# Designed miniproteins, single chains, continued (4), part 6

Each design is a single chain, and the fold is of that chain. pLDDT is the mean over its residues in the fold that is shown.

## One batch from the design tools (miniprotein)

Design m12179
Fold by ESMFold2-Fast:
Structure m12179 (fold): chain A 102 residues (1-102)
Amino acid sequence: DVEKVREEAEKLKEKLENEDLTPLEIRRIKGEVSEKLLDALVAASQGNWEYIEIARIYLELLKVIDEYIKKHDPNYTPEDEKTNENFLKEMEKKIEELEKNK
């Protein structure tokens, strides 16, 4: 249900824009979104190509989440930034490979 995933992502982006999430809450949400992205990539790799689009939505959402954490979390480190950038780059590559091979 791609449309429902888009709507849920938009609502979370609005909460981030309003800054109504604590650093602990957003890190928990990041974990949940990361797991959903990985699950979507697995489903897409098994021929459920609808999940390629779902994976892209979660990837975009993770980028917004990482920017929010960087801005608002006093415990955010340069090592965290590098780890996040590497993860996002790896996920983008996996999505692009799936899009090419469908």
Scores: mean pLDDT 84

Design m12180
Fold by ESMFold2-Fast:
Order: sequence, then C-alpha cells, then structure tokens
Structure m12180 (fold): chain A 84 residues (1-84)
Amino acid sequence: MEADREGAIKTVNALIDAAEKYLSELDEEEAKKFREEGEKAKEQLDMEELQKVAGQLMQTYADAKERAAKKKKEEELKKALLEE
C-alpha cells in the first residue's frame, strides 16, 4: 500500500522501454506485443492486478535481455573464428 499507482505505472513504462529496445533487435513483432501488454497493464484499476502484470512484464524483460546477450555472444564467437 506504500507504493502509489503513479510509481507502479512509471515502473511499467520503464520496463516497456527497456524491453522494447532488446526485443526490437530480436523480433519487431514481439516488441509490438510487449508494448501492447504494457499499455493494457496501465489500464488496470486494481493495484494488486497491476503489480501482478508488472511482474509478468519483468519476466519478459529478463528473458529478452538474456536472449539478446546470447545472440551477441554467438556473433562475437563467429567473428573470432573468422578473424583468427
């Protein structure tokens, strides 16, 4: 109850922006769907449901970040094999 709704919405916006940056490099359609889910989360009138959906978005962000890191590592490995 100490977390105000405005703070929760700000967190959701930050998650959308951060995840969209990684997802757009992986799949443009996934980035669009994630943004739509985030916008829908902000329309929740129930604070408990808003926090629950924010948690789901947080998991999607973590997965996107890990996928982006893996792709970068594979590209670095391929480059090393070609240059050495």
Scores: mean pLDDT 72

Design m12181
Fold by ESMFold2-Fast:
Structure m12181 (fold): chain A 73 residues (1-73)
Amino acid sequence: MQEEARKLLEEASNILKELAEKYKDKYGFTYKDIKVENGQPLLDFSVKGLTPEEIEQLFLEFVRKRKEKEKNK
């Protein structure tokens, strides 16, 4: 269970790194690392000045990239 959760977080981390590179100028998107909070591993990232529509677009791109990586397995 923890091993699978960590693998999902590492995949999400890779996607966030790609999004941070793509959107760092547009949204001030930064990604630091995986952190643990209240016993739960979380992704430590920051974005600035996003509208609800921009948040939705980033979420959809994140989900799309995750599904693409899943299909390649």
Scores: mean pLDDT 69

Design m12182
Fold by ESMFold2-Fast:
Structure m12182 (fold): chain A 98 residues (1-98)
Amino acid sequence: HPERPTSLTPEGRRVVEEIDRLWKDPERLPEAEAVSAAFGDGFVRAVELHQQGKSDEEIRKEMEEEVKRLREQGTPEAVIEAYRRGFLTGLEVLKRAS
């Protein structure tokens, strides 16, 4: 279970609250699995694009295009946000390694 977000940034608080809601709601357990998978997919995609020599700006543009595609397909917003967070986490890891 996520800890209380008293020491987190506003973004961190939102993430903790969303995860807490998913794990407290038995009807949303399948959504929790989809959210986890989407996060991983976003992370891997950001790393692949960086390895291809794309700039951070180009990688972010590809993320936004994929987000629009997922919305057009009717993908749940929680899954889309997980993909976006995974992607951004991948970029942050790459920046710190550079």
Scores: mean pLDDT 71

Design m12183
Fold by ESMFold2-Fast:
Formats: structure tokens, C-alpha cells, sequence
Structure m12183 (fold): chain A 85 residues (1-85)
């Protein structure tokens, strides 16, 4: 839980609101057992945007999001965006 919140706060501070929403949508849309090539691509995209997550950290984010459920993740993201504005 703490890791997901910290990651969303870092993304929100580093990326635009639109890019943050796209990132969150990607995380909640991917299954916990998503293939490593998809994780590597997402990690590379995040690194290019200034958020240098490892493949393992991206997998951990997806696993936490899957356990929380999409609605709860979206509520957390909206709260963080509001707090950082």
C-alpha cells in the first residue's frame, strides 16, 4: 500500500496530470501475471518521462493495484492529485 501511494506521488510530481492518469490506467488495466516484455516497455516509458522504476517495481505496482481493485486505486489517485495541486 505505502509503495503504491509513494509511487503515485512521485509520478504526480514528475509528470503532467494527463500522463499521470494514463500511467494509472495502464497499471489498473494490466493483469498481475502480465508478461515481462510488457513490464519492460512500461518501465522504459516511465524512465523516459523521468520516473526510473525497475521492471520489478512496476510488477509490484500492478500486483498491489490488482489486490486493491480499480475503484480503490482510482480513489487514491484522485486524492493524491488533489493534494499535490
Amino acid sequence: MEFLERAIREVTRTMSKEATKAFVHAIISLPADVDESTLARLAAELRALGVPFTVEEVRRLIEIAAKMGAEEVEKLVEKIIEEEE
Scores: mean pLDDT 77

Design m12184
Fold by ESMFold2-Fast:
Structure m12184 (fold): chain A 65 residues (1-65)
Amino acid sequence: MDETLIKDAAEKLKKVRPVLRKLSPEKIAEILRLLTEEELSVAEVAERMGVSRAAVSALRDLHAL
């Protein structure tokens, strides 16, 4: 897996969406896993991860899920 792509994407998200800058890359990966593999709703992912629904929705929309 290309570490530079993950780092660049994380920095880009921090610049464009301030709400996402508080999330670690590990939390972003877990949120995406819960949305794609576990098929949880935005609200369920937000509650499980302890993040705002706005942050989860922003990640879902950016990844076209």
Scores: mean pLDDT 68

Design m12185
Fold by ESMFold2-Fast:
Structure m12185 (fold): chain A 87 residues (1-87)
Amino acid sequence: GPIDKKIEELYETLKRILDTAEKEKDPVARLVGLHEIIDLLKSNSKLKLSEEKKNELIERLEALIEKEKDPRVREAAKEAIELLKSL
């Protein structure tokens, strides 16, 4: 239905932003992407991603944190993980 389509569109958008952030060498560009993810998750809090899709995004964010030296980027990624867990 229309809600299922919005959930799919949300997942695909989050995935594209995360794909870009993972490839960016500039910590400011990574921070911008992570804040876009946070804003999308907050604006779409009523849309429930599948557990499989949530776990995929969480694992990718955790892997990003492990490699990340900028504390602001790590903080934003941790906030995105907590928002995903609350859905």
Scores: mean pLDDT 89

Design m12186
Fold by ESMFold2-Fast:
Structure m12186 (fold): chain A 100 residues (1-100)
Amino acid sequence: TPSIEQLAEQIIQLLEEIIKKLRELGKYDLAEELERILEKIKELVRKKDYVGAAQLALEAAQKVRLYVAQDESVSEEQKEELKKLIDEIAELAEQILELA
């Protein structure tokens, strides 16, 4: 089983990948909102507040999930790619909450 620190690092990396994909799709406002959430997550991880970091990661995942579901300008292929990253973040965050 990965350490809580490794799970948190994986969440950060996945959020950075989502932000990059959103910028490639021209979804700059959502990307900027997620960048602000990511900086808060990094701060919580630095403080060893892994529960707070996991909760914010779940909030970020839900924001992207709701956005992607309603945006007809995003292709089904791009929606599935984003959904996979979102689902992985949720799984990792839930693992942190179970281990903390």
Scores: mean pLDDT 87

Design m12187
Fold by ESMFold2-Fast:
Structure m12187 (fold): chain A 80 residues (1-80)
Amino acid sequence: MLEEIVEAARRNARPPSAEDLELAERLREAAAATPDPRRAALLRAIAEAVEIMGAENLENNPEVREAFERLVREAAEERA
């Protein structure tokens, strides 16, 4: 669930750097350009998580990584 990524980010909140804000903006631009609505939703959720906790903390946080892995598994099951 996309909400799990955002919730995990809120539990691990840190002030974002200028680089984190730039990354979040690029992710939103990618979401707007993406024809796949599921990918667009995922990119927006990641952008929000980056703004809440920062990209470095996001990459190194097992809770956020687990939420992301669950989302990937759910997407794979939808295609099966």
Scores: mean pLDDT 71

Design m12188
Fold by ESMFold2-Fast:
Structure m12188 (fold): chain A 96 residues (1-96)
Amino acid sequence: MGEELVKKAEELWESLSEEEKEEARKKVEKELIEEVMKLEGLKSEEEARKKLEEILEEYKKKLMTEEKLSEEEARKIIEEGFEKAVKAYILKEALK
């Protein structure tokens, strides 16, 4: 059920060129920055990037303290979350 959507996202991701993958990562990052700007009432992209970095650093510290993860493990979880979001974006675009 959910595994089939994950597999389809992976197959779509694997079919993309490295240039298309990098462009998808850029689009997801831009959308995330724009969302932070709207939610936090920020006027500049640079302020939104700084706020996003602060949020991610706080989340990393929370993973280390509450889940007893190492800094490396916490960073990997954050990186995996971003890659999963990029693959989800590609799947959504393919379904339009």
Scores: mean pLDDT 78

Design m12189
Fold by ESMFold2-Fast:
Structure m12189 (fold): chain A 114 residues (1-114)
Amino acid sequence: KSEEIAEIIEEIFRLEEETLEEMARLAEAGDLEAGRKKREEALKKLDELFEKLSEITGEEITRSKFLELMDDIVKLKEEGYSLEEISEKIPILSKKSIEIILEYVEKLRERGLA
């Protein structure tokens, strides 16, 4: 269960990274229409992943709720809480999942995207 949750979160972030890179490539080529279509396809796949995440956790986790969870995790990290303490405050996610989220947010911040 906890490993499956972490795997889905990894898939979500991989899909977002691949989509962002492809959209940037298409924008450089001047193909904004292909970029919009790529984003639409990615959003549909993300919906499927969030549905699967909801099934495994037993809670309804939409994209919006997942973003709220990410914001909560980042806020707790900035307030000086340890990974252990954050996992206690957000028990729906394993420590591994929280670690993956923090690593992803750090990557986005390095790229100026968060």
Scores: mean pLDDT 82

Design m12190
Fold by ESMFold2-Fast:
Structure m12190 (fold): chain A 107 residues (1-107)
Amino acid sequence: SSERVGELIEEAVDRASELTQWAFNDPSMSQEERQQAILVEAQVTMVLMLHYVGRKTRDPDLFERVRRALERLLGFIDELIAKTKNEKMRAKLEEIRRLAREALEEA
C-alpha cells in the first residue's frame, strides 16, 4: 500500500539521520565516511519527497521515479557496505537498506 511505502521510507529517513548524527559525533569516522552518511540521508529524503508528491498527484511517472530512486539508493548503499571497514557503519547501512528494499517490494 502507498501508506506502508511512506511509513517505510519515513523510518529509513530516521535511520539515515541517526547515521549522520553518529558519524559526526564519532571522532574515529573519516571525512569521506561523514560525506557518505550525508549523501545517504539526502537520497532517502529525496525518495520520501518524490513519494509524497506521487501519492498526492497519483502520477504514474512519479511512482516509476520513486521505484528508480529506491533502486539507485539500494545500489549506492550496497557499494558503501562493500567498501566500509567500520562494522557500526555497516550495521546502520544494512538497516537503511532493509527498509528501502521493503519499500521497493511494497511499491
Scores: mean pLDDT 87

Design m12191
Fold by ESMFold2-Fast:
Order: C-alpha cells, then structure tokens, then sequence
Structure m12191 (fold): chain A 91 residues (1-91)
C-alpha cells in the first residue's frame, strides 16, 4: 500500500540521517523534516490525526529496533516526543 511505502521510505531515510549526520542538532532537524513530509502526505491521503500518530509511532519503533547507539536512540526519542506533541496540537 502507499502508506507502507511511505513508512518504509521514512524509516530508511531516518536511519541514513542518523548514520551520516554527525551533528545531533542537524540530525534532529532533518528527521523532523522527514516526519513532517510523511505526516503531510498521509493527511493529503485522508488519514486522521490519530492514524498519523500511530504510523509515526511505528516508524520510531522500527528505527529504534535498528539503532543500538545510545546517543542516536536519544535523538530519535526526543524528535519523536516533540513530533507527536506537535501533531496533537496542530492537526
């Protein structure tokens, strides 16, 4: 499905950012852009706020399953918490 394709693309892109971007602030910024683009596309496809939040949680779970480095895991958790709160307030 299109949603599965978008989730796969988001997971792959976030993992690449975490591997290639050495600055934590830049990594958080780029990951936030990936997530916003993902959320905007799901909204365009008619998905609810709740469905977008659940999809984002699946993306974070998949990324955290692949990342063992504690500093990179902390980046994902921080971006994830901020993103979920932003969606809940603004969507």
Amino acid sequence: SEVERLEDLAVETIIRILKEEKDPVSAEFYIALVLKTFADKLKELGYSKEEIIEAAKRIFDRVLAEITDPEKREIVKNVGEKFIKWIEKNY
Scores: mean pLDDT 88

Design m12192
Fold by ESMFold2-Fast:
Structure m12192 (fold): chain A 74 residues (1-74)
Amino acid sequence: SEAEKLFRKKLLEREISALETLRDYQAGKEVDPETLARARAFLRSLYPDADGVLADPERMDELIERLKKELEKL
């Protein structure tokens, strides 16, 4: 349904934004502490078994690109 597609699109956009926020922080960019905290909380809800995915910039860049590709298919 259109509602399901919209929900999935919004969820993917939120996940990409959260990952980009965390990646910017890892790259040494200035990130708002509240924005970073919200991004981390959201990502922990999606990746509870974060055995380095969220700590590895290269793997995080791969994940961001994969999610962007999924978003383009909606």
Scores: mean pLDDT 80

Design m12193
Fold by ESMFold2-Fast:
Structure m12193 (fold): chain A 70 residues (1-70)
Amino acid sequence: SLEDVKRLVLELSKAVRDGASDEELFKLIEKYVSPELAEKLKELVDQAKAEGLSRDEILSLVGQFLADSL
């Protein structure tokens, strides 16, 4: 829902600002997305890490993926 999207965005923004780990960020996402979307996101993050993307680049990709998928 739109309210779930807003809450996810707020929670992720706070967690990133507070220095949360990738694992903590992923747990937040899992609360608001389907298991199928969570698995696809994990694959996207794993691929980006394998390609040597920075944390900021990975966070940008995650944001784009969530915007397109929610």
Scores: mean pLDDT 75

Design m12194
Fold by ESMFold2-Fast:
Structure m12194 (fold): chain A 88 residues (1-88)
Amino acid sequence: MKEELLKEMEREIYKLKTYLETYVRLLEQQGDTERAEEGRRYLKEVEEENKKLLEEAKKDPSKLEEVLEKTRKLAEEALRLTRTVAAE
């Protein structure tokens, strides 16, 4: 069960990164350099923070469900942002 939750967290982190990478790429294609730069900075922060969160979750699995839920919501938000930019 703990190992399954860790794998779910890794999947949600991967989705979040993929959506943010797509978001930045679309903004670059549209010439929106300001939002693209903000997105790139956020992507770097997410990558480093998620590595630390994953290591913390391995040491304290009792918090894993809460962290997983927060990561899912961030991934959903990133997907919505990406779809909004793609529509415009």
Scores: mean pLDDT 76

Design m12195
Fold by ESMFold2-Fast:
Structure m12195 (fold): chain A 63 residues (1-63)
Amino acid sequence: TAVEKAKKLLDIYKEEFEKAGHEIFSDKVNEHGAGLRAKSTKGPKKGRETNHRASIKGQKLVE
């Protein structure tokens, strides 16, 4: 019956939610957690690129 199907879906959803909470904690830390934070803390990439370009031009002028 439709009611039985709905009940099963609800149970699966509940279990998945509880499981996700537990696994997300471990998985996220290992997959992108640490990497993401390190990358964000490093700051903007543009800043480094701009500096590099200025340095190269300076070297050309100083012969």
Scores: mean pLDDT 52

Design m12196
Fold by ESMFold2-Fast:
Structure m12196 (fold): chain A 81 residues (1-81)
Amino acid sequence: SAAREAELLALLERAKEQVERFLKEKKPLYIIEAYVTATLSELFLLEKLHGPASAEVRKAMEEFAKYIEELTGVKVEVPEF
């Protein structure tokens, strides 16, 4: 649904801002990697709770992972459902 999509996008926007703050504060990459992994796990749980929107959730996770890779060089794997 549009409301669910907006919720996922808002969560990803907050996560992107947090990663940018970590970079500005010169946090180690392992802290950023741990945060990104936790964020992807949260999105995976949201997919389980909301049911058959897996394609929408998967795309959002993949776009987030790509954004982090472009910013930090850290490649993160999106969990398989």
Scores: mean pLDDT 73

Design m12197
Fold by ESMFold2-Fast:
Structure m12197 (fold): chain A 118 residues (1-118)
Amino acid sequence: MTEEEKRNHVLLHLYSLLALLAALLGEEEKAREYAEETARLISELTGKPYEEALEEVYAAVEEVAKFSPSLSEEQKERVRELLKEAEEIKKKLEKGEISLEEAKERLVELERELAEIL
C-alpha cells in the first residue's frame, strides 16, 4: 500500500463517517458535501467511475436519512457530539496536527461510540 493509498483509506473512513452522522441528523447539505468526497475517494481507491460511486453513496445517505426522525433527542445530541469530533479530526488532518495512524484510531473509537448510540 502506497503512502497516498494509506491517506486515501483514512480519508474515506473519515468522510464516510461524516456523511453518515450528518445524514442521521438530517443535515442535508453537509451529508451531500461529505458524500461527494466519499465517492471521490472510492473512485480513487477502487477505480470505480466517480458517477457510479456517487450514485451508490447518495443512495446509502438517503437510506440513513430516513432513520433521522426515529432518533430520540438523547441519541441526536450524542450524534451531534460525534459529528463535531469527526469534524475536528478533519480539521487537524488538514493542518497536519495529527498523524494518519492517530486519526484512524480516533475514527475507530467514534464508530464504536456510534454503535452504542444506535
Scores: mean pLDDT 87

Design m12198
Fold by ESMFold2-Fast:
Structure m12198 (fold): chain A 86 residues (1-86)
Amino acid sequence: SQSKANAIALAVILEFFGEPWRDYLPPGLKELVDILLEYIKNKDDPEKAAQLRKEFEAKARELGLTDEQIQQLFDVVDEILKIKEN
């Protein structure tokens, strides 16, 4: 759902600013955030990044996210990475 996608996006943004988020998310969404954070850490390893993206997409679909919502989350990650590189 869009509310799940929004919650994941907010959690990733909060992590980037060092703010607490874990207590506000159900366990399945926490797992998705952890996969995205590992993806961010491994951006410079194309093989590992591709593997983590595949893992995220599979888990996100299982939890009812659409392909459009999954792409929105990777777009948010890409924007965070641009900010971090500057």
Scores: mean pLDDT 83

Design m12199
Fold by ESMFold2-Fast:
Structure m12199 (fold): chain A 59 residues (1-59)
Amino acid sequence: DVPTITSVEELVNFASQVFKITQPSAKLWVDFVAKEAKLDLSNPQHLQKAAELLHKAGS
């Protein structure tokens, strides 16, 4: 149930919904996952990978 993510804003909104937390808190989780997984969030494939990792963590 991972949507197609095309922007960092969409990724933060998705993380907020998955973890049931505020957008500022979700942004910290997005930044953490990107740093730990060494993802470039300007790359569409890396945005989608970050969404998959966040979904797996918050499922």
Scores: mean pLDDT 82

Design m12200
Fold by ESMFold2-Fast:
Structure m12200 (fold): chain A 98 residues (1-98)
Amino acid sequence: TALEYFEKGKEYFKEKKYEEAIEYYDKAIKLSDESSDTGLGIKALAYANKGDAYFELKKYEEAIAYYEKAIEIYRKLKNEEAVKEVEAKIAEAKKAAA
């Protein structure tokens, strides 16, 4: 399932295997059910965590792009707390890129 791929991506991230984490986050994104709030939530989480992996790889432009995709979904879900958390990550990525 999308959730199982997302969880495996997190395991690779914890092991600092960021490229493998990204592969599994991409699988989670592809399998997420966009017709459900739960599926959209998994997709947003996978985009945000994909951004985190790019940040760790010092690919800040890619990190920001995926954070913005996560924010777009969180706004559709009206999850203002998640939007603020990911906006803070974008600010950190912009500061790191400077």
Scores: mean pLDDT 89

Design m12201
Fold by ESMFold2-Fast:
Structure m12201 (fold): chain A 83 residues (1-83)
Amino acid sequence: SVERFIEEVRKANNSTEELDAELLEREVREALELLERGERFPVPEEAARILRETFGVEAPVVTDLTPSQKEWAVLVARVLAEQ
């Protein structure tokens, strides 16, 4: 769901200084499953651009994320683009 993706981004923002590769893989897999089911979820503009360019998906854009949440969402989208 739309809210689920944002919740996963928020959880990642509360992780330790080191990026949790296992958490990243899980969030990428979950986002991919949402896209495969035809579900759309809100993301920051740069992540929406990556999803549109890679999957042809028009995701709703949100602007109320923290800089860390935006960076994490963009990272997830970039990893998805490499799948």
Scores: mean pLDDT 67

Design m12202
Fold by ESMFold2-Fast:
Structure m12202 (fold): chain A 75 residues (1-75)
Amino acid sequence: LSEKQREALLGAEGLRKWAEEARKINEEAGKLLEKAAELLRKGAENPSLFDEYKKQAEELFREAVRLKQAAEAAA
């Protein structure tokens, strides 16, 4: 309904696509991105808890990026 909810759902869809690409480089990074996407989707469904889910999703996203970069550096 709100623009913030719509943005969160679009962000979740983008993270799911990135998860497929990241999984080819590092399976754990792909898993973390997929979990971050699920948290953003749950946040959009529960606006009162949105900030909590968003923070958790951001932490998982940062860890996934770190793992992907480490895997790329090791290759």
Scores: mean pLDDT 77

Design m12203
Fold by ESMFold2-Fast:
Structure m12203 (fold): chain A 89 residues (1-89)
Amino acid sequence: SKPRIEGSEEEQEELFKVLDELLENTPDEKAQKLLKSAKAAVEETSLAPSIVFQILAIKGEELGLPKEVVEKFRKLAEEYAKKYNLELV
């Protein structure tokens, strides 16, 4: 099944929690700026967490973030995509 673009209120609350945890645990300045921008954007949008983390991984790689940070975003995107697909069935 195709993933949906918009997330539920519960998915948005979980997303904010994960973004805050990433901000606390990621010392890279470029990553912190990207995460703060993402947090501000999701406050104005209803994007599903899997889509947000996919965008963060792509933008992070483009901006030259540490490989460990980019892989963390990819892992989160995969985990939330799997969770979302299970909720659809």
Scores: mean pLDDT 75

Design m12204
Fold by ESMFold2-Fast:
Structure m12204 (fold): chain A 71 residues (1-71)
Amino acid sequence: SSEVEKLLAEAKELADKGDMEGAAEKLKQASRLATPEQFPKVAEAVRYLAEKDKEAGEKAGKALVESLSRS
């Protein structure tokens, strides 16, 4: 959905500004709203965050794994 794409864009902007916790929260929301077709895009955004901040990336990644388990 366009909402997931907006959340991914906001997460990248926050990460680029150094707000790693804000970026992780946006990715957690994107993970909860994502359809199976959108999971690869969310996973790439999680990887991008993890390259900047491993802890924030791990928190966002956990939310994505939880969403995958329900699909």
Scores: mean pLDDT 83

Design m12205
Fold by ESMFold2-Fast:
Structure m12205 (fold): chain A 112 residues (1-112)
Amino acid sequence: SMETIEKAKKQTEFTKRRLRGILLEAKRNKLSEEEIVERIRTTVESFLKDLAKYLKENNVPKEEQIKLLKEATKELIESVRRTMRELGVPESVIERVVEAIEEVAKEIIEEI
C-alpha cells in the first residue's frame, strides 16, 4: 500500500539521522577506521533486514521490495558520503564504508 511505502521512507530518513549521529560520535571519540566501518555496516544491515521483513509482511511485491531496498541503500550511501566529507574523513575511508554498505545491501537483496 502507499502507507507502507511512506513508512518505509520515514524509516530510511530516521536511519540517515542515526548514521549521522554514529559518524559524529566516531569523530568525537576518535574511533578507528575499522570501528567506523563495523558500526555503519551493522546499523545498515539491521535496518535493511528490518525493512525487507516489514515489506514482506505487508505483502509488497518482490520487484517493489527490491526497488525500495535499492532506493533506501542509495539514499543512505549519499547521506553517509556527505556527512563523512563534511567531517573531513579521507576519501579512502569513505570508499571503504560505502563498499561495506553496498555488499550488505547486495546480500540482503539477493535473498528476496
Scores: mean pLDDT 90

Design m12206
Fold by ESMFold2-Fast:
Structure m12206 (fold): chain A 70 residues (1-70)
Amino acid sequence: VKEELEKIQEEISYMDENIDELSKEEQIKLLEKQKERLKEIAKKADEETKEILEKYIESIEKRIESLKKE
């Protein structure tokens, strides 16, 4: 579980480095996809891991909202 979380976090960070090269719509689509994946993992995670995943989901949601306002 921890290794899976670290990999997801690394993938999100890697996407962040390249996300400015993507269109706004493509950025939103990728973030929505990651949000869905995190929600599925959170359903099967322990309490501590679930709380961490929920915080990541919130950060992704805020970023999507910011992109939609631009």
Scores: mean pLDDT 74

Design m12207
Fold by ESMFold2-Fast:
Structure m12207 (fold): chain A 77 residues (1-77)
Amino acid sequence: SLEKAVELLEKAAKVSVSPEAKELALRAAQYVREGDLEKARELIEKALKEASKAGDREAVELLYEAGRYISEAMREM
């Protein structure tokens, strides 16, 4: 569900301690709303790297789950 992906990205942005991961997660959510799932996936990958660098396990789990929903939606297109 794309709605679930947006919710997870917004939660990741709220809980993350990394300013870079927050910004990337919010931008990814915007691209999901616009239907640009390829760009959203790129930004989720970047957000995951930034959250991992910060040791932010909660944000990493939320971003990973959001990416899973995006990948599922892309396979159904």
Scores: mean pLDDT 86

Design m12208
Fold by ESMFold2-Fast:
Structure m12208 (fold): chain A 69 residues (1-69)
Amino acid sequence: DVARARELLDQSLEAYEQGDYEQAIRLENQALALAADDPALTAEIRARTRPVASKMVSEALLKVADQVD
């Protein structure tokens, strides 16, 4: 279970790097579901995906037609 959760985490991070945000979020949610009873693993998943999720939001804002701020 832990090994599978980490595998899904790695796949999620790779999907973020490829710009496949829907796939990345789905894989992250699957990893979190497997880690639901392991607070250390849940914290690891959140810590590793948080910077990429922040980058995703920033890149989405840069892609909007109206960039007044």
Scores: mean pLDDT 71

Design m12209
Fold by ESMFold2-Fast:
Order: C-alpha cells, then structure tokens, then sequence
Structure m12209 (fold): chain A 89 residues (1-89)
C-alpha cells in the first residue's frame, strides 16, 4: 500500500475505533483498549510514523476480531466496518 493509502485507512480506522469505544454495551476493558489504540493512531498520524502506525493498525485488527467474536448488534457492525477498512491494506 502507498503511504497516502496507509494514512487514509488509519484516519478512518481511528474514527471507527472511537465510535466503537463510545458504545455503552462494551466491557470497560475493551472500551479502554479501543481508546488507547485510537490515541496511538492519532499520534502516529501527527508524527507521520509509519512503523508505529502499522503496529497500532495490527492492534486495531485484533480488537475488531475480538468484538466480532464476542459482541452483537451495533458493536459487531462497527467492528466489521473497521475490519473491512483494515483489509484494504
């Protein structure tokens, strides 16, 4: 993927992570992990750090897969949208 494509995907992933973290049905530990990864993505985007960006995107994928496996409804739909966006890498 191009650097431009990587940053575009990261921005969309960050938005979806924050929307998912706002879902009141999520366990607190999952919500906290989503917020942490969204902050890591924001910092990597601001600093144009592609290495840190890739690590944060890998963690976003792991959390999305966990939510898809354990949750239903809006949380699952948002996690599926996140995974679809990450699959463009």
Amino acid sequence: ASKENLFEIAKKARTLLLELAGDVSLPQDVADRLKSVAEELENAIKNKDTGKLSLALDEARRIAEHVIATMSGRSKELAEQLLEELDKL
Scores: mean pLDDT 83

Design m12210
Fold by ESMFold2-Fast:
Structure m12210 (fold): chain A 63 residues (1-63)
Amino acid sequence: LSTEEAAELAVEAARAFLEGRFEEGIAKVQKLRDAGHEKAVEGAGYGVETGDLEKAREIALED
């Protein structure tokens, strides 16, 4: 995964959790962890906690 692809996946993961699609969200976060995208995992978590997907993407792009 590129940094940009990881950021996109992080936003998709956060959105999945916010929409109640927990299995999809978990799978996307696990893919990010397996690929070593620590900032993307952090961004996804921020997005879930706050609902701020724009800031989630910014955090994920710090990798």
Scores: mean pLDDT 85

Design m12211
Fold by ESMFold2-Fast:
Structure m12211 (fold): chain A 68 residues (1-68)
Amino acid sequence: SLLDEIVAAINRLAADPSVSTETLILAFLYEVQSEKLSLEEAYEILDRADLSPEVRAALRAALERYYA
């Protein structure tokens, strides 16, 4: 599914030590915007992604700013 593909992409980026949290935020928000994901679908991606609590919190905060 599309969500499976996005989760896999985020997991690959998160596993790369050269990729900053800022780059992850931009990649995540780009997918949310370009695919016109619902807030529910965006939260599902964050829940399913293999992220540290700190990185997940940063992505969630960015998502909440986007939908504000």
Scores: mean pLDDT 87

Design m12212
Fold by ESMFold2-Fast:
Order: C-alpha cells, then sequence, then structure tokens
Structure m12212 (fold): chain A 81 residues (1-81)
C-alpha cells in the first residue's frame, strides 16, 4: 500500500508517456529479478492497472502494459505454487 501510494504520487509529476515507460521498465526489471517478492509483484500489478485506467496511451502501448500485467500474474502464480 505505502509503496504503491508513493509510486502513484511520483507518477503524477511525470507526463503520461514517461509514466508508462517508467512502469514498463520497472515491471520488466521485477520479472528479471529472481529475488522479487510476491508483494512487490502485486504492487506493480496495481500500478499497471492504475495506468491502464487513467492514462491516454496508444493502443500498442496499452497492449504492452496488458501483456506485462499478464506476465506478472503468471509469475505470482508460480511463486505461490
Amino acid sequence: MSLLEKLLESLKDLSPVHAALYALWAAEELLRDPNASIEELEAMLQLLDWLLKNRELSPEQRARLEEVKARLEARIAELKA
């Protein structure tokens, strides 16, 4: 919760494009990090959901965010198994 709130607050100061690029980069970093916790992955999912609902992005950029969201969900499922 606290981490997600801080991320959302920081992103409000960025342009929609820069916010989306930052989120994509951060999510890809989490997916590559074998030490990423379930809590961090779930916080990133919430951030991506917020961006998809609140930002005007190209269809291709929106598709990329949804793809990364699906990959995060799959990773969380693997870690919970």
Scores: mean pLDDT 75

